Designed miniproteins, single chains, continued (3). Designs and how they scored, part 81

Each design is a single chain, and the fold is of that chain. pLDDT is the mean over its residues in the fold that is shown.

## One batch from the design tools (miniprotein)

Design m10796
Fold by ESMFold2-Fast:
Structure m10796 (fold): chain A 100 residues (1-100)
Amino acid sequence: SREWYETLLEILQEVAEEVAGVDPSLSIEELLERIRELLLEKGVSEEKVEEIIKKLEEAGKSFSEKDVRAGLAWLVALLELDEEQREEMMERVAERLEAL
């Protein structure tokens, strides 16, 4: 259901905040800028980064602002964290889903 989907996105946003320290008050524009910075730091070309950001903005038009923020916060967390920290993040998501 839509309620299940919204609950999932809320869990993803909360876990991104807890494990990666993603600020829950960041705007969509601030989250997209952070994604741009992280992709450039990882060696993705400027041209490819612009293409990715444009695709994220276009995809986001089909979702609520709250849902877009949650998805972008999760992506920021994935890009900021190392492999071990990503495993912890997935473990916390699993624990919260089991508690539903």
Scores: mean pLDDT 80

Design m10797
Fold by ESMFold2-Fast:
Formats: sequence, structure tokens, C-alpha cells
Structure m10797 (fold): chain A 103 residues (1-103)
Amino acid sequence: MDEQLAERMAETLNDPKNKELADIYLEALLEMFKKVGYEELAKIVEQIANTKDKEERVKLFLKFRELAEEKLKNLKPEELEKLEKANKEALAKMEPRVEALRK
């Protein structure tokens, strides 16, 4: 199941019609992880954004999921609150850009 989801995400990102939407989501995700200090996750998101190879993106998505699950498992309440705040801010910045694309 996880491999199929990673493949679907890589296919979606590599579809030229989704380029602008994918760029918006990846930028928001990168900014969020940098803001909360999750440098490893930020680095993987940056690699996904810069890699045009579908197979490499699948590998990066699988690695991202593994590291994200490990981080969430060990998150303290104050760290979770900081992450939720950063996520809300990222979504607020992303939403007007997405709306402009999907009139």
C-alpha cells in the first residue's frame, strides 16, 4: 500500500498539468519544516522538488514517510502545537495561490 501511494504521488507531481500546484505544495511544506526545525524532512522535500526522476521521487517519498512517522511518534505536546501552528500558517499562505489556479 505505501509503495503504491508513493508511486501515485510521484506520478501526480510529474504530470505537467500539476506543475504549478505541486510547486505551491512543496514550497509550503518546505517552509513549514524549516520553520519548526525539522531539517531532515525539509531536505527530503527539497530533494523531491529538485528531482525530475519519477523513480527517485518514489524513493524519497518512502524515506519521507518513514522519517515523518518516527518524528510524530516521539513528538512532545509543545512540539506538536508548534508544528500545528506552522501547518496552519503554511496552509493560509498556500490557499490563495491554489484558488488562483483552480478558478
Scores: mean pLDDT 78

Design m10798
Fold by ESMFold2-Fast:
Structure m10798 (fold): chain A 62 residues (1-62)
Amino acid sequence: LPELLDLPQLLDPDGSGRVPTPVARERLIALGLSPAQADEIVGDAPEVPVRELLARLEALLS
């Protein structure tokens, strides 16, 4: 997986600060996560804040 410093750019290249759940899921899988891990990180909300995605990803990888 890329360094945490690069993750905001990879997860939210448009700089909106929020990512639709299906898009966030797809990007996490592209980064090397399993579909199950991606589903756990994105949750059930229609969109996810980038900061929340990073926090959940860091928790999973630590």
Scores: mean pLDDT 73

Design m10799
Fold by ESMFold2-Fast:
Structure m10799 (fold): chain A 84 residues (1-84)
Amino acid sequence: SEEDRELIKKFLNEMYDKEIAEELYKLILSLEKDINNKEAVEETLKKLKELDAPDHLLDIVEELLKDPSKFKELKKKILEAAKK
């Protein structure tokens, strides 16, 4: 829902630098549209590396590249964290 997207966007902007948050939000929107969008995951990983994103984020995105089915669980965890 649009309300869930606004919560995710706010949470990401509170946790990470604006540029990193924008790339993560863009990835989430891309994977909601097509969970098998490998190109979107690869592009996001490249940009996060260029932005010197924390290793834990790089690990999460690399895991999504290997197993797209993990996206639904990750999104649920982000929404639960955003509601606190």
Scores: mean pLDDT 83

Design m10800
Fold by ESMFold2-Fast:
Structure m10800 (fold): chain A 86 residues (1-86)
Amino acid sequence: MEKTREEIIRLLESAKKLLERAKKEKDPLMKEIDIAMAIIALSVALRIAKKLNLPAAPLIEEAIDYAAKGDLEKAIELIEKAIETL
């Protein structure tokens, strides 16, 4: 279980960094790429979290929804909460 928990945390931290970069990005195309990459990382983390019935799963789902809507600050907040529950 330890390795899987570390993998989820790594994916969530990667997604957070991508969204933080997207918030500062001036190029709309690069911003969209960073958001898309973050959503991919979150989706992989969500799949693992659901398989393990982790309390992080609903927080990751909500983070994906907010990232897709462009609310990057709310998505980052939810990612941080998800990490705290692991």
Scores: mean pLDDT 87

Design m10801
Fold by ESMFold2-Fast:
Structure m10801 (fold): chain A 92 residues (1-92)
Amino acid sequence: MKDSRVEKNKKEALSKIEGARRSTNPDVVVQLATDAGQYALEIAANGDTDTALEILDKTIEAVEEVAERTGSEKLRRMADMLRDLKELIRSL
């Protein structure tokens, strides 16, 4: 059974991920991906590690898609940081 706070944070994170996918501005994508990562941390802190990892996987995918389209090294670095965050959450 999922807490309503987890459901709310998941919806907010998915909204940020969708915004990142639609952006062509690397700075906007970094901000949206950072917001999604913060929601994933809140979800993990509330005990739903599986949902937090799902959100991070979707965030990494979105950032990598935009990095490929734009050639942005900033976004490739962001994807690396998100993978580190995923391993941190996996260790919880």
Scores: mean pLDDT 83

Design m10802
Fold by ESMFold2-Fast:
Structure m10802 (fold): chain A 67 residues (1-67)
Amino acid sequence: EITRRRLERLAKEGKVDAFEVVLLDEQDNIVKVLGRTKDVDEALKMYEELKKKYGDKVAIRALPKKP
């Protein structure tokens, strides 16, 4: 489970290119990308709104910067 503090930490470390808000199936596989942003606050707002619609099947994933 990704919290605001974890996302802010990843962004601060400069190891993240973007955040995606995703919809998961019963096996925690990504079935749909619902939104993408480089901003932690935008990612969290999208997560909160989408979680209201889709429940606990919404997650945020951090996309790492490629070396």
Scores: mean pLDDT 74

Design m10803
Fold by ESMFold2-Fast:
Structure m10803 (fold): chain A 59 residues (1-59)
Amino acid sequence: MSLGEAVRAVLESERLSEEEKAKIVEIIKRSPPKSIEDLVEKVREELGEEVAEKVREIL
């Protein structure tokens, strides 16, 4: 899975709320992730472990 495919999967997932998706988009725009693992770590740092775990389960 490419990073672009991972971002798309996260933003199209029913496991995340629209608010959580909006926050993830803001994170990506402010600090573009370098890898899938970097994306998960950035989500953990700003939105917490619960949201990061949801992202990991989607990927």
Scores: mean pLDDT 82

Design m10804
Fold by ESMFold2-Fast:
Structure m10804 (fold): chain A 91 residues (1-91)
Amino acid sequence: MTPLQVSVQLFVLTVNSSSVDFILDVAKKKNFDPDTFKKMQEIASKLKELDRQAKKAYKEGNYEEMQRLVNQSQELLDELDKIYREALSAS
């Protein structure tokens, strides 16, 4: 993986982590169902943990593990987006 490709992937992961905090703020202001909000918070916590692990893998030169963690983060973000959209349509 080139240094540019690595930087782009880490940038995307950072943007996703920031977007998660915004989504949780909107959910709180919209008074989402408590069980739904708790599930969203659990996914957000997992996303932040994966961000830390991916950055550690990058520092250790383990680009394959970093890519795997980034892909896992994208799957969790898709799940969070689905929950968020369903909650918005129900409220």
Scores: mean pLDDT 76

Design m10805
Fold by ESMFold2-Fast:
Structure m10805 (fold): chain A 64 residues (1-64)
Amino acid sequence: GLSPEQQKVVKEIEEVLKEILTKRGLSEDEIESSLAELRTTMSGLSLEEQKDILSYLKNRLKEL
């Protein structure tokens, strides 16, 4: 399982990704599918890699 710090970062990543996909007009089912895939990917990554992804997604959200 993820550490408490990793869980906090992953939750913030999920919130940012959900906002991006909502702004792009994806359905709730498509968003939930994407979040499930994200959770699987995040379980294999380090805290540092998770933080890098969060920074990337926050930058992408600013461009929408």
Scores: mean pLDDT 84

Design m10806
Fold by ESMFold2-Fast:
Structure m10806 (fold): chain A 67 residues (1-67)
Amino acid sequence: LSKEETRELILKALLELGKKTGLLSEEQARKIAELIADGHSLAEIQRETGVSAAQMMEALKAVAELQ
């Protein structure tokens, strides 16, 4: 998959997580998807987005379920 295809796939998963649980805003979902697709570390993603470790854990679970 291209970087952009990977980003869109992750974005869809995170947007659905946000709609179901309220844990992520749409803007947080978009930024996390971009940073994961770019290969950023979890610490960098938290620093750039301000999301908690709990929010990151749920985001990673949603992404893992797509594979």
Scores: mean pLDDT 78

Design m10807
Fold by ESMFold2-Fast:
Parts: C-alpha cells; sequence; structure tokens
Structure m10807 (fold): chain A 89 residues (1-89)
C-alpha cells in the first residue's frame, strides 16, 4: 500500500441563503475537481471545519485544516485552503 501526498485545496463558501458550497481542487490538476452543495447549514467556522473533515474522511484524505473568514456584499463567506494527504494503491 502506498501513501502519497497530494496538495489539495478545499474551499468552503456559505451563502446568505443557508447553503454551503464545498469545492475540492488539486493544485496540479492531477485529481478531478469536486463540488458539493449542502443546504440549511449554519454559516460558521465550526460548520465549515466539520464539512471539510467529512469530505476528507469520505475520500481517504488526512491532513491539517485552516479556515479564514471573508465578508462580502452577499453576506459572510468562509474560505479555507487546506493541504490533504491521500492514501493511494
Amino acid sequence: MKIEEYEVEVEVTFSAGGQAIVKVKSKDGELEDEERVFENVDPSKESALALIKEIAKERGYEGEFEIEEVYTDKGPVLRAKVTLKKKVE
């Protein structure tokens, strides 16, 4: 079994309408980009971290997470860039 480290960026954006949009992107484009939408999510750093951890667990990613809060004219938006390690065969 191989353990390979892939730099993967996870971006969590909360809309004012209570939706959370989670985008997973590969820095090198080696991995397919993924987007998931969650409804009725509390727009908080805690919720963003929980969603990131859930997606990481589902995809077999492990790593460290850092969340930054950004305010926009459309409401509060939480953006996070994280580096994840992926276990591959």
Scores: mean pLDDT 64

Design m10808
Fold by ESMFold2-Fast:
Structure m10808 (fold): chain A 89 residues (1-89)
Amino acid sequence: ADAMIAQLEALTRLVIRILKAAGASEEVIEKAEEVRRIVTEGIREGKIEEAEKEARELAEEVEKAVEEAVASLSEEELRKIIEEVRAEA
């Protein structure tokens, strides 16, 4: 469980860094944090399926925002973000 939470935290950091680099709104960043919170609680409580259903709409919105952010960033910028997140792990 703790290992899964650590992986989720690392993925969330990557997503937020990409969104911020692309100039995403605070609202979109808050939605990404909310998805992380719902899923983390689901993992801790053993209710992953319920958490997935609860987070589904928010997760789809965040995924779309990440796709748009990645499309707006250069490959060089995206590579730097990935390297920075890896260095922080």
Scores: mean pLDDT 79

Design m10809
Fold by ESMFold2-Fast:
Structure m10809 (fold): chain A 65 residues (1-65)
Amino acid sequence: AAEQAAAVEEARRYLEETGDARLVSVEDGTLTVEDVSKDVRRYVATALSLIGIMRDAGSVIVRDV
């Protein structure tokens, strides 16, 4: 609950700073983001960073369009 909220805020700040992915939803401790970078290296960096931020507080889904 509180730990998940803090992790989501950190993830949101990461996304705002990089601009490489867009927040789609936060549902039941699962953060869903969409890659907008269209670059495999940026996609992987975003996925690893968000997994690290959310690891102990919830789950991450990174989707490619």
Scores: mean pLDDT 76

Design m10810
Fold by ESMFold2-Fast:
Structure m10810 (fold): chain A 84 residues (1-84)
Amino acid sequence: SLTELLRQLIEAVRSGDVERVREVLAQLDLDALVPAELRPDFMPEDATVRDFVRYLATMAYYLEKFDVARTLLERAGLSEDDLL
C-alpha cells in the first residue's frame, strides 16, 4: 500500500539508508495524495507524495544526510533551491 511504502521511506531516511530510499522511491506515485495518517498537520489536505518527499528532503538536509536529501530531490525533480 502507499501508506506502507511511505512508512518504509520515512524509516530509510531516518536511518540514512540511501539504497533503501532509492528502492522505495522507485515504487511511489509522486502525484498521489498523502494518506491522512501520515500527513503532518501543517500540510494541506491536497498535499501530494511529491510535497511529502520535498519535506523529507528538507529534514534530511538539516540532519546533514546530504546523500539522502539529494536522492529525494532528484526523484521529485527538485533542487536545493526548492528546500523548505
Scores: mean pLDDT 85

Design m10811
Fold by ESMFold2-Fast:
Structure m10811 (fold): chain A 100 residues (1-100)
Amino acid sequence: MSKEILEALNAHPELPKIELEELKERLEKEFEEMIEYLKKHKEEIDLEELEKALERLREQLKTTDDPARRLVTEAVIEITEAIIKDDIEKAKKIKEEFLE
């Protein structure tokens, strides 16, 4: 379970070269599914491993030159941190602002 969550946090969705509107709809659905999954399984999540995954994502962000991947990584970090703090409404707002 924890390993699967860490893999999801470290991977971003495959971004095919499609229209921007279709890409935004896909990312919105994936972020919504991630928020619901983390909300449902928050008590089962190894917080130490999750925090280590977030730290790795922050370090990866420093060396990432792809603007789209950088933006997705920042959104994943912020949503995950909000869920850890049990602030699900903030996580949903971050998703909305990202897909604005």
Scores: mean pLDDT 63

Design m10812
Fold by ESMFold2-Fast:
Structure m10812 (fold): chain A 108 residues (1-108)
Amino acid sequence: LEKLSDEEKEEVLEFVKELTEEKFKELLEAIKEVFEELDKDGSGSVDFEPFVKALVEKTGLSEPVARFLFRLIDTDLSGVITREELEDFLKNGSVKLLESFADAVLLK
């Protein structure tokens, strides 16, 4: 999170603080639905900008939070989410989310 502004870091931190198991499951479902909606032709990949926009519209999350979630799913930093990256995130997303926020809290 070193590339986020202090305000964006606070938005992400508040999002995590408010993230219950129920809200997290709803978020995973929303992420999956956004991917399926944008991957309508079955290419198996979704671009950064359309994903962020669709996720914000569907969930009401702030743009910095939606961008953070994209980066968390896009493990190779290609700027594209593949179906394989999405499936990995859906299985291990809670661990990846907690690790990413632990790193953000420990980073100066």
Scores: mean pLDDT 71

Design m10813
Fold by ESMFold2-Fast:
Structure m10813 (fold): chain A 72 residues (1-72)
Amino acid sequence: MDDFIQQLFNTDRVRAIIGRVRIDARRNGWSTNQVYQRLRDRLQQNNIMPNVNMAQARQLIDIQQQAIAATA
């Protein structure tokens, strides 16, 4: 499971969607749970992960946060 989520995060399209969700979250004042929900919805709507669940959306956000922390 973790390897699958890591591979999805390494996809440029998935990373771009995560980045956009984070920008929208900051602009609209979304809660952490709303960020996960919106990411799940956008991944489903773009037919990238039609079966994505909230736990997977959370893992993708957590991976991006770790990647940002490592670069900062």
Scores: mean pLDDT 72

Design m10814
Fold by ESMFold2-Fast:
Structure m10814 (fold): chain A 89 residues (1-89)
Amino acid sequence: MRAALEERYRALVAELEAWAEADVPLDEETLKTLKEKLEELLALAEQDPSLLTPEELNGIRAALETIKLILEGKLEEAKAEAEKKAAAA
């Protein structure tokens, strides 16, 4: 399974690199996809700790936390907008 783990890791890194280069809006769907990709990368690193340096691992964890906070903020904003519409009606 080592070769499969390395292939999955390389594929995820390539996808994340493509996402960084792509003109993708910071919408909820894009952020959810990035979160899933980063979570997959962390899961692979847990199976083989040599795939990521401690610095890379910490960076990915920090990025995941940031994405989760942004998603929470977007959900709160959407709820606030719905409540404002209800209050204005």
Scores: mean pLDDT 67

Design m10815
Fold by ESMFold2-Fast:
Structure m10815 (fold): chain A 75 residues (1-75)
Amino acid sequence: MQVRYIPPKSKTDGYTIEVRHPSAELEAEAYGPAEVEVERGDSHRVTVKMDPAADEGVVVLKTGGEERVVTLANQ
C-alpha cells in the first residue's frame, strides 16, 4: 500500500492519512490517546484525532498481509 500524511489545518480537524492500493480491505487501529475514522473510496482516508494533552499517538494500518505503524506527533 501507499501512505501519505496530511497535517491538520486546525487542532479539531485531526491528521489525515491517505491510503492507496491496499491489497485487501483496510483496517485502522488507534493506540493510546488517539482515535481513528476510516472513509473508504478510490483512495481511503483515515482521520486521526489525538487527545490535545498527548505528545503523540500511534495508528496501525493493516491490509491483507501488509502492516504499517504510524507515530504522529501532536503539536
Scores: mean pLDDT 70

Design m10816
Fold by ESMFold2-Fast:
Structure m10816 (fold): chain A 120 residues (1-120)
Amino acid sequence: SEELKKIAKELLNYIDKFIEQLEKVRDEARAAGASPEVLEAIDEALKTAYGIKKMAEYLLENPNVTKEQAKKFLEEAIKRMRELLERVRPLVQRGDPFARKVAEILEELIKFLEKALEKL
């Protein structure tokens, strides 16, 4: 649908920004010798963000994808990001600066995905 294509274009515009922010944090964390737990959290967030990007690209190229399929994908992505945020919170509480940056990026991404889901 045309409405689904509009949502997919909006998702692509914003998800590229989140991927760039997460990749920058990953590079900084690796250079600083951050813990494996922090690096794993960043990698999981990146995998989910890349998945959202691929889905948005697929929605633009494949008119047969339904709103229901897109909605289910976004709901699963939000759930995974929320679970990751809960795992990162103890590291933020211990004062890890990279965990704090990851948490902030995840919270912004979750908020964005929830707004996209409301439009479906």
Scores: mean pLDDT 84

Design m10817
Fold by ESMFold2-Fast:
Structure m10817 (fold): chain A 66 residues (1-66)
Amino acid sequence: DEEFERRLKLIMEYGSEELKEYVEELLKSKEGQERLKERFRVSSEIAEKLIEIGEEIDKELEERKE
C-alpha cells in the first residue's frame, strides 16, 4: 500500500512525539496496522475535503476581516 507507507514515513519524520509514540504502538501488531490503514483511508478523504472547505472559509473571513 503505497499511500499508507508514504504517510507512515511522513508521520515518523515530521510528526509530534506523541503522534509518533501512538503510531509505534499501533505498528507493533497486525491489528493495529490494519486499524491505521482504515483510519488513513477515511482521514484522507475527509482531510482533502476539510482542506478545500477551510481554504474557502479562510478567503471569505479574510475579506470580512476588520
Scores: mean pLDDT 67

Design m10818
Fold by ESMFold2-Fast:
Structure m10818 (fold): chain A 77 residues (1-77)
Amino acid sequence: SKEEILEAQKKLADAILNNAPASEIDKIMQEIIDLEVEYLRSQGVADAEIEEVRAVAEKIREEALKQYEAGTLPLPK
């Protein structure tokens, strides 16, 4: 649901603010992607479109994780 996605995003923000290990950040980002994919399926989005969304989200996740490890990811305030 949209609420589950929002809660997972809050969890990610809290983990970043608390300098959680990169492995924890990665797990939370994966959880958000899975929740977004499930939400799109529940809305009747075609599997082919969902796979494109997943591919884009995975690229964003990899880049964000690299920035987090480098200390260059902007912290939410």
Scores: mean pLDDT 80

Design m10819
Fold by ESMFold2-Fast:
Structure m10819 (fold): chain A 88 residues (1-88)
Amino acid sequence: SRAAAHQAGKDALMRALGLTQAQVNQLITARNMLAAAALRDLRAAGVAFSPENQALMDQLIAQYNPTAAQLAAAQALLAEVDARVAAL
C-alpha cells in the first residue's frame, strides 16, 4: 500500500541515521501509540473520518490503548528523533 511504502522510506531514513532495526521498531510503536491517542481525542471531539480510517482507528485504539506514561515516553522519543532529522 502507499502507507506501507511511505513507512518503508521513513525506516530507511532512520537506518541512515545509524539506528538499529530494534530502535526503528521502537519508533514505529511510539508513533502508533501517539496516533491511537490522537485518534481517540479527534473521535471524542466529533471529527469525521473516512470508512477506511475509521477501521484503522478502531484497530489502533484497541491494540495500543496507551497510558499517560507511555504517551509521555513516546512523545519524548519522537521529539528527539524529529530534532535529529531537522538538524540534517
Scores: mean pLDDT 75

Design m10820
Fold by ESMFold2-Fast:
Order: C-alpha cells, then structure tokens, then sequence
Structure m10820 (fold): chain A 66 residues (1-66)
C-alpha cells in the first residue's frame, strides 16, 4: 500500500518538475497545473493511489506558493 502511494507521489512530483522545465517563466503556474492533475486522478483512484495523489497535491501546492 505505502509503496504504491510513494510511487504515485513521485510520479506526480516528476510531472510537476517536467511542467516547470517546459514553463520556466512561470514555475508557480506549472506546479498548480500538476496539483490539479493529481486532484483529478485522486477522484478515480483506489485508497493507495488516492493517498499518493493527495500527498503530491500538498507538496505541489507548497512549491507553487514558494
């Protein structure tokens, strides 16, 4: 369970970093975009993936606010 949540979390953070690389002029918007994608995926996920997506959302939101 935790292993699946951790992989899901890492995949969403990697997506955030990829979006920041594509949109280096607005990294906050890139992280917010990744956060919304993670939120959408959480709605249709099982318990383990949902935990990973919610963890990713919190971290991506923090990075967007920095």
Amino acid sequence: MEEIAEKTYEEMLRLGDELVAEHADDPAAAYRRAMFIAGQKAVDGDDATEIGYHRAMQELAARAAA
Scores: mean pLDDT 76

Design m10821
Fold by ESMFold2-Fast:
Structure m10821 (fold): chain A 86 residues (1-86)
Amino acid sequence: MAADLLAEGVKLFAEGDYKRSIEKFKKAIELVPDSGLGAQAYTNLGKSLYLLGDYKEAVEAYKRALAIDPSNQEAKENLEESTKAL
């Protein structure tokens, strides 16, 4: 389920396995792209991409998270940081 994929991705992220975390977050997004879980998956996808140095892709992920949940302060702050890294 999407929530299980999000949880697996978060665990992999905490372990420093950003590439595998991205795979899990992308799978969660495929199942529930426009939901609150999808917004959270996009936010975590952005974080993983940022830590791999993929700043442009991180910016796009955060923009998608904010399109679903405009009140997400974490995605907003991380979007500003990622944009400055470009």
Scores: mean pLDDT 86

Design m10822
Fold by ESMFold2-Fast:
Structure m10822 (fold): chain A 68 residues (1-68)
Amino acid sequence: SVVDEAKALLTTALDSLADRPLADVQATLDSLIDSLTAARQFTPDQRAQLQAHRDTLLAQHRAQQAAR
């Protein structure tokens, strides 16, 4: 689905930001969600799904940074 493609883009963006502080990662993912929502005309429910995925990715990033 288009939402699953957008989630994959968020995951790819996180991989490129592995060495960035959590605040920078959050800002980048939020900006990407806004851009994808505008470009794809996502509904509020679809945007909420991307935000939930962002929260999961931010938790993963925090854990990875703490493990270093």
Scores: mean pLDDT 86

Design m10823
Fold by ESMFold2-Fast:
Structure m10823 (fold): chain A 110 residues (1-110)
Amino acid sequence: GIIDEYVERIKKVLPDADEEEIRKALLLIREHLLLELSETNDVEEAILKALKEAMKSDLDKRVLAASAVLLIEEYLESRGLELSKERLAEIMREAGFSEEDIEVGLSVIK
C-alpha cells in the first residue's frame, strides 16, 4: 500500500531509521492532517495545526519531517493544489521543526 511505499522512500534518506517508527510517524501525521483538513478550508492552517500536534510526539523529528512532506505533497497533488517548497519549509519551521529536520524532510521528494 501507499504507507509501505513511503516507508521505503524514507528509508532511502534515513537508512538507520526504524521501520515501525516510520510507520507510526506516517499514521500520526495522516490522522492529524485528515482531522485538521476536515475543520477548515484554509489548507496551510490545517497543515500547521496538524504538524504542531505531531511535534508533541516523542518520535524522531527527522522521520516526522519526512513523513509530513510525503503526505502533504500527496494531499496537494490529489486536490490539484500547489505549495512551494519555501512555503512548506516556513510552515514546518513554525510548527517547530529544525532546519536539519526540514532539509531531511524535503529531500524525500527530489
Scores: mean pLDDT 89

Design m10824
Fold by ESMFold2-Fast:
Structure m10824 (fold): chain A 81 residues (1-81)
Amino acid sequence: SLEELLEELERLLKEYVEAVKNKEPEEKIQEILDRAMELALRAAELAGDEAAVDILRKSANAPLDKQSDTLGWVYARLRAA
């Protein structure tokens, strides 16, 4: 369900914040964001939010901090809907 995807996305975004805070290897941080991106795309598609899908696609090759900003924005947007 959309709610389950958003709960898992929130968990991954919290894992990202903790990984950065703990200075985990960049490869581990990228793995977390890759998983978050997959969930965010699925959530946006289930919600029918074409604007969210578009911004996520455009952010796929962005720096990690920009990817996390986009993911946080999409999460907040989909929860507010």
Scores: mean pLDDT 86

Design m10825
Fold by ESMFold2-Fast:
Structure m10825 (fold): chain A 74 residues (1-74)
Amino acid sequence: MKLTLIGSDGSTADVDRANGGAATLTVGGKKAIVTVSETPDGLALRALGEDGRQGQVLVPADATSVTLSLADAA
């Protein structure tokens, strides 16, 4: 099953969440590589920005889309 990643500028990328997929997405005007891992608590998304910034977010395992921001993600 695919998960749709949405950047803060409206860019989108689809990733296969079943087998630890990865996608490149524009977040805050910069390229980021996003990886998906299944965990007991849901899907863990890890983003690595072109400038070396990192972000991570945990989403429900049944999520079909996620909006990502490297600047605004807590």
Scores: mean pLDDT 69

Design m10826
Fold by ESMFold2-Fast:
Structure m10826 (fold): chain A 94 residues (1-94)
Amino acid sequence: MDLSSLPEEDVREAVINMGRSAINIAPSLPVSEEEKKRLIEEGRRAIRAAEEGNLEEAARHLEEVADILRKAGLYGQALEVRYVADVARAVAKS
């Protein structure tokens, strides 16, 4: 299924949900306190950008979230976040 054809509102909600999930998992991650803080900050920025309709900016912040999750060894969750970021960017460009 080509998710780049999804309505922008549905993609916005997916970004917001992914950002909230990242913020919720941050305290339990096997990373430094500085990386936990950065993940929370980037997750909040992704949510705000999506709420403002800026899916390109939201995708950028989700890419930072995915990088921190990857460094934490959460490869599956990092791929899910990257996927949502790619969809958001594709919809923003369409």
Scores: mean pLDDT 83

Design m10827
Fold by ESMFold2-Fast:
Structure m10827 (fold): chain A 87 residues (1-87)
Amino acid sequence: EAEALAEFQRALERGLPKVEENRKKLGISEKEAEEARKRGEARYAELLAAARSFEERLLVHGFYMAWLATGDVEAAEAALREALAAL
């Protein structure tokens, strides 16, 4: 588990520079990003609390990254739902 978490952390570090670039490419304003952040933060907390396994927790962190990359909470949640169904 700790090894997989370290690998996930490294993936996050590699992805972070692209988050800001993607926001600019999508034309998302700072205000829209802040509103999406509040919605996604609340939903992320709910999903993380509901996760029952290590794999589910990793997928919920994937939701967090997808939300940060797109600014779209609904799209990120749909992707998480499909990933959980494939588990």
Scores: mean pLDDT 66

Design m10828
Fold by ESMFold2-Fast:
Structure m10828 (fold): chain A 91 residues (1-91)
Amino acid sequence: LEEVKAEVERLIAEAVRAAEEGRLAEAAKLVEEAGKLAAKALEELGEIARAIAVELDAIGTALELEASTDPEEAAALVRRFGERLLAELEK
């Protein structure tokens, strides 16, 4: 789980950087990748409902990123998503 958390943190950091640079499609892809990785970890723990919830959150965040016109707002959106995602991976 700690290795998964570290990889999620890395993906979120990359997504924040991509969003800040206006690379919103890349940020959306990284958000989906982080969500998928976290969901897989939760499924392995038997937390199926939470796994589904994080996947839906990632999809929603990616769609908001695609609709974003402000890199700073997009970066803030990614940071908030990352905070929620990492909280779901903690006990």
Scores: mean pLDDT 84

Design m10829
Fold by ESMFold2-Fast:
Structure m10829 (fold): chain A 74 residues (1-74)
Amino acid sequence: SMEEEKRRIEAGLQRLLDDFEARVTFSPAERAEMRRLLAEAAEALAAGDYARFNRVMQELFRVVDRARRRQAAA
């Protein structure tokens, strides 16, 4: 089902987030934002909307880059 496929995709994307968190420290607000983006990415991919998936993943990478740059500036 689409729900089962979405959950499997979310699990894979959560592993990606875990990998980022091993290298970058995020605030609770940033973690919540990334979790929302992961859910949106999973929904888009399950629906076959690759353009939306790509756009949402780029937003996720911007959150990661912003956090990394903030830490480098401290």
Scores: mean pLDDT 82

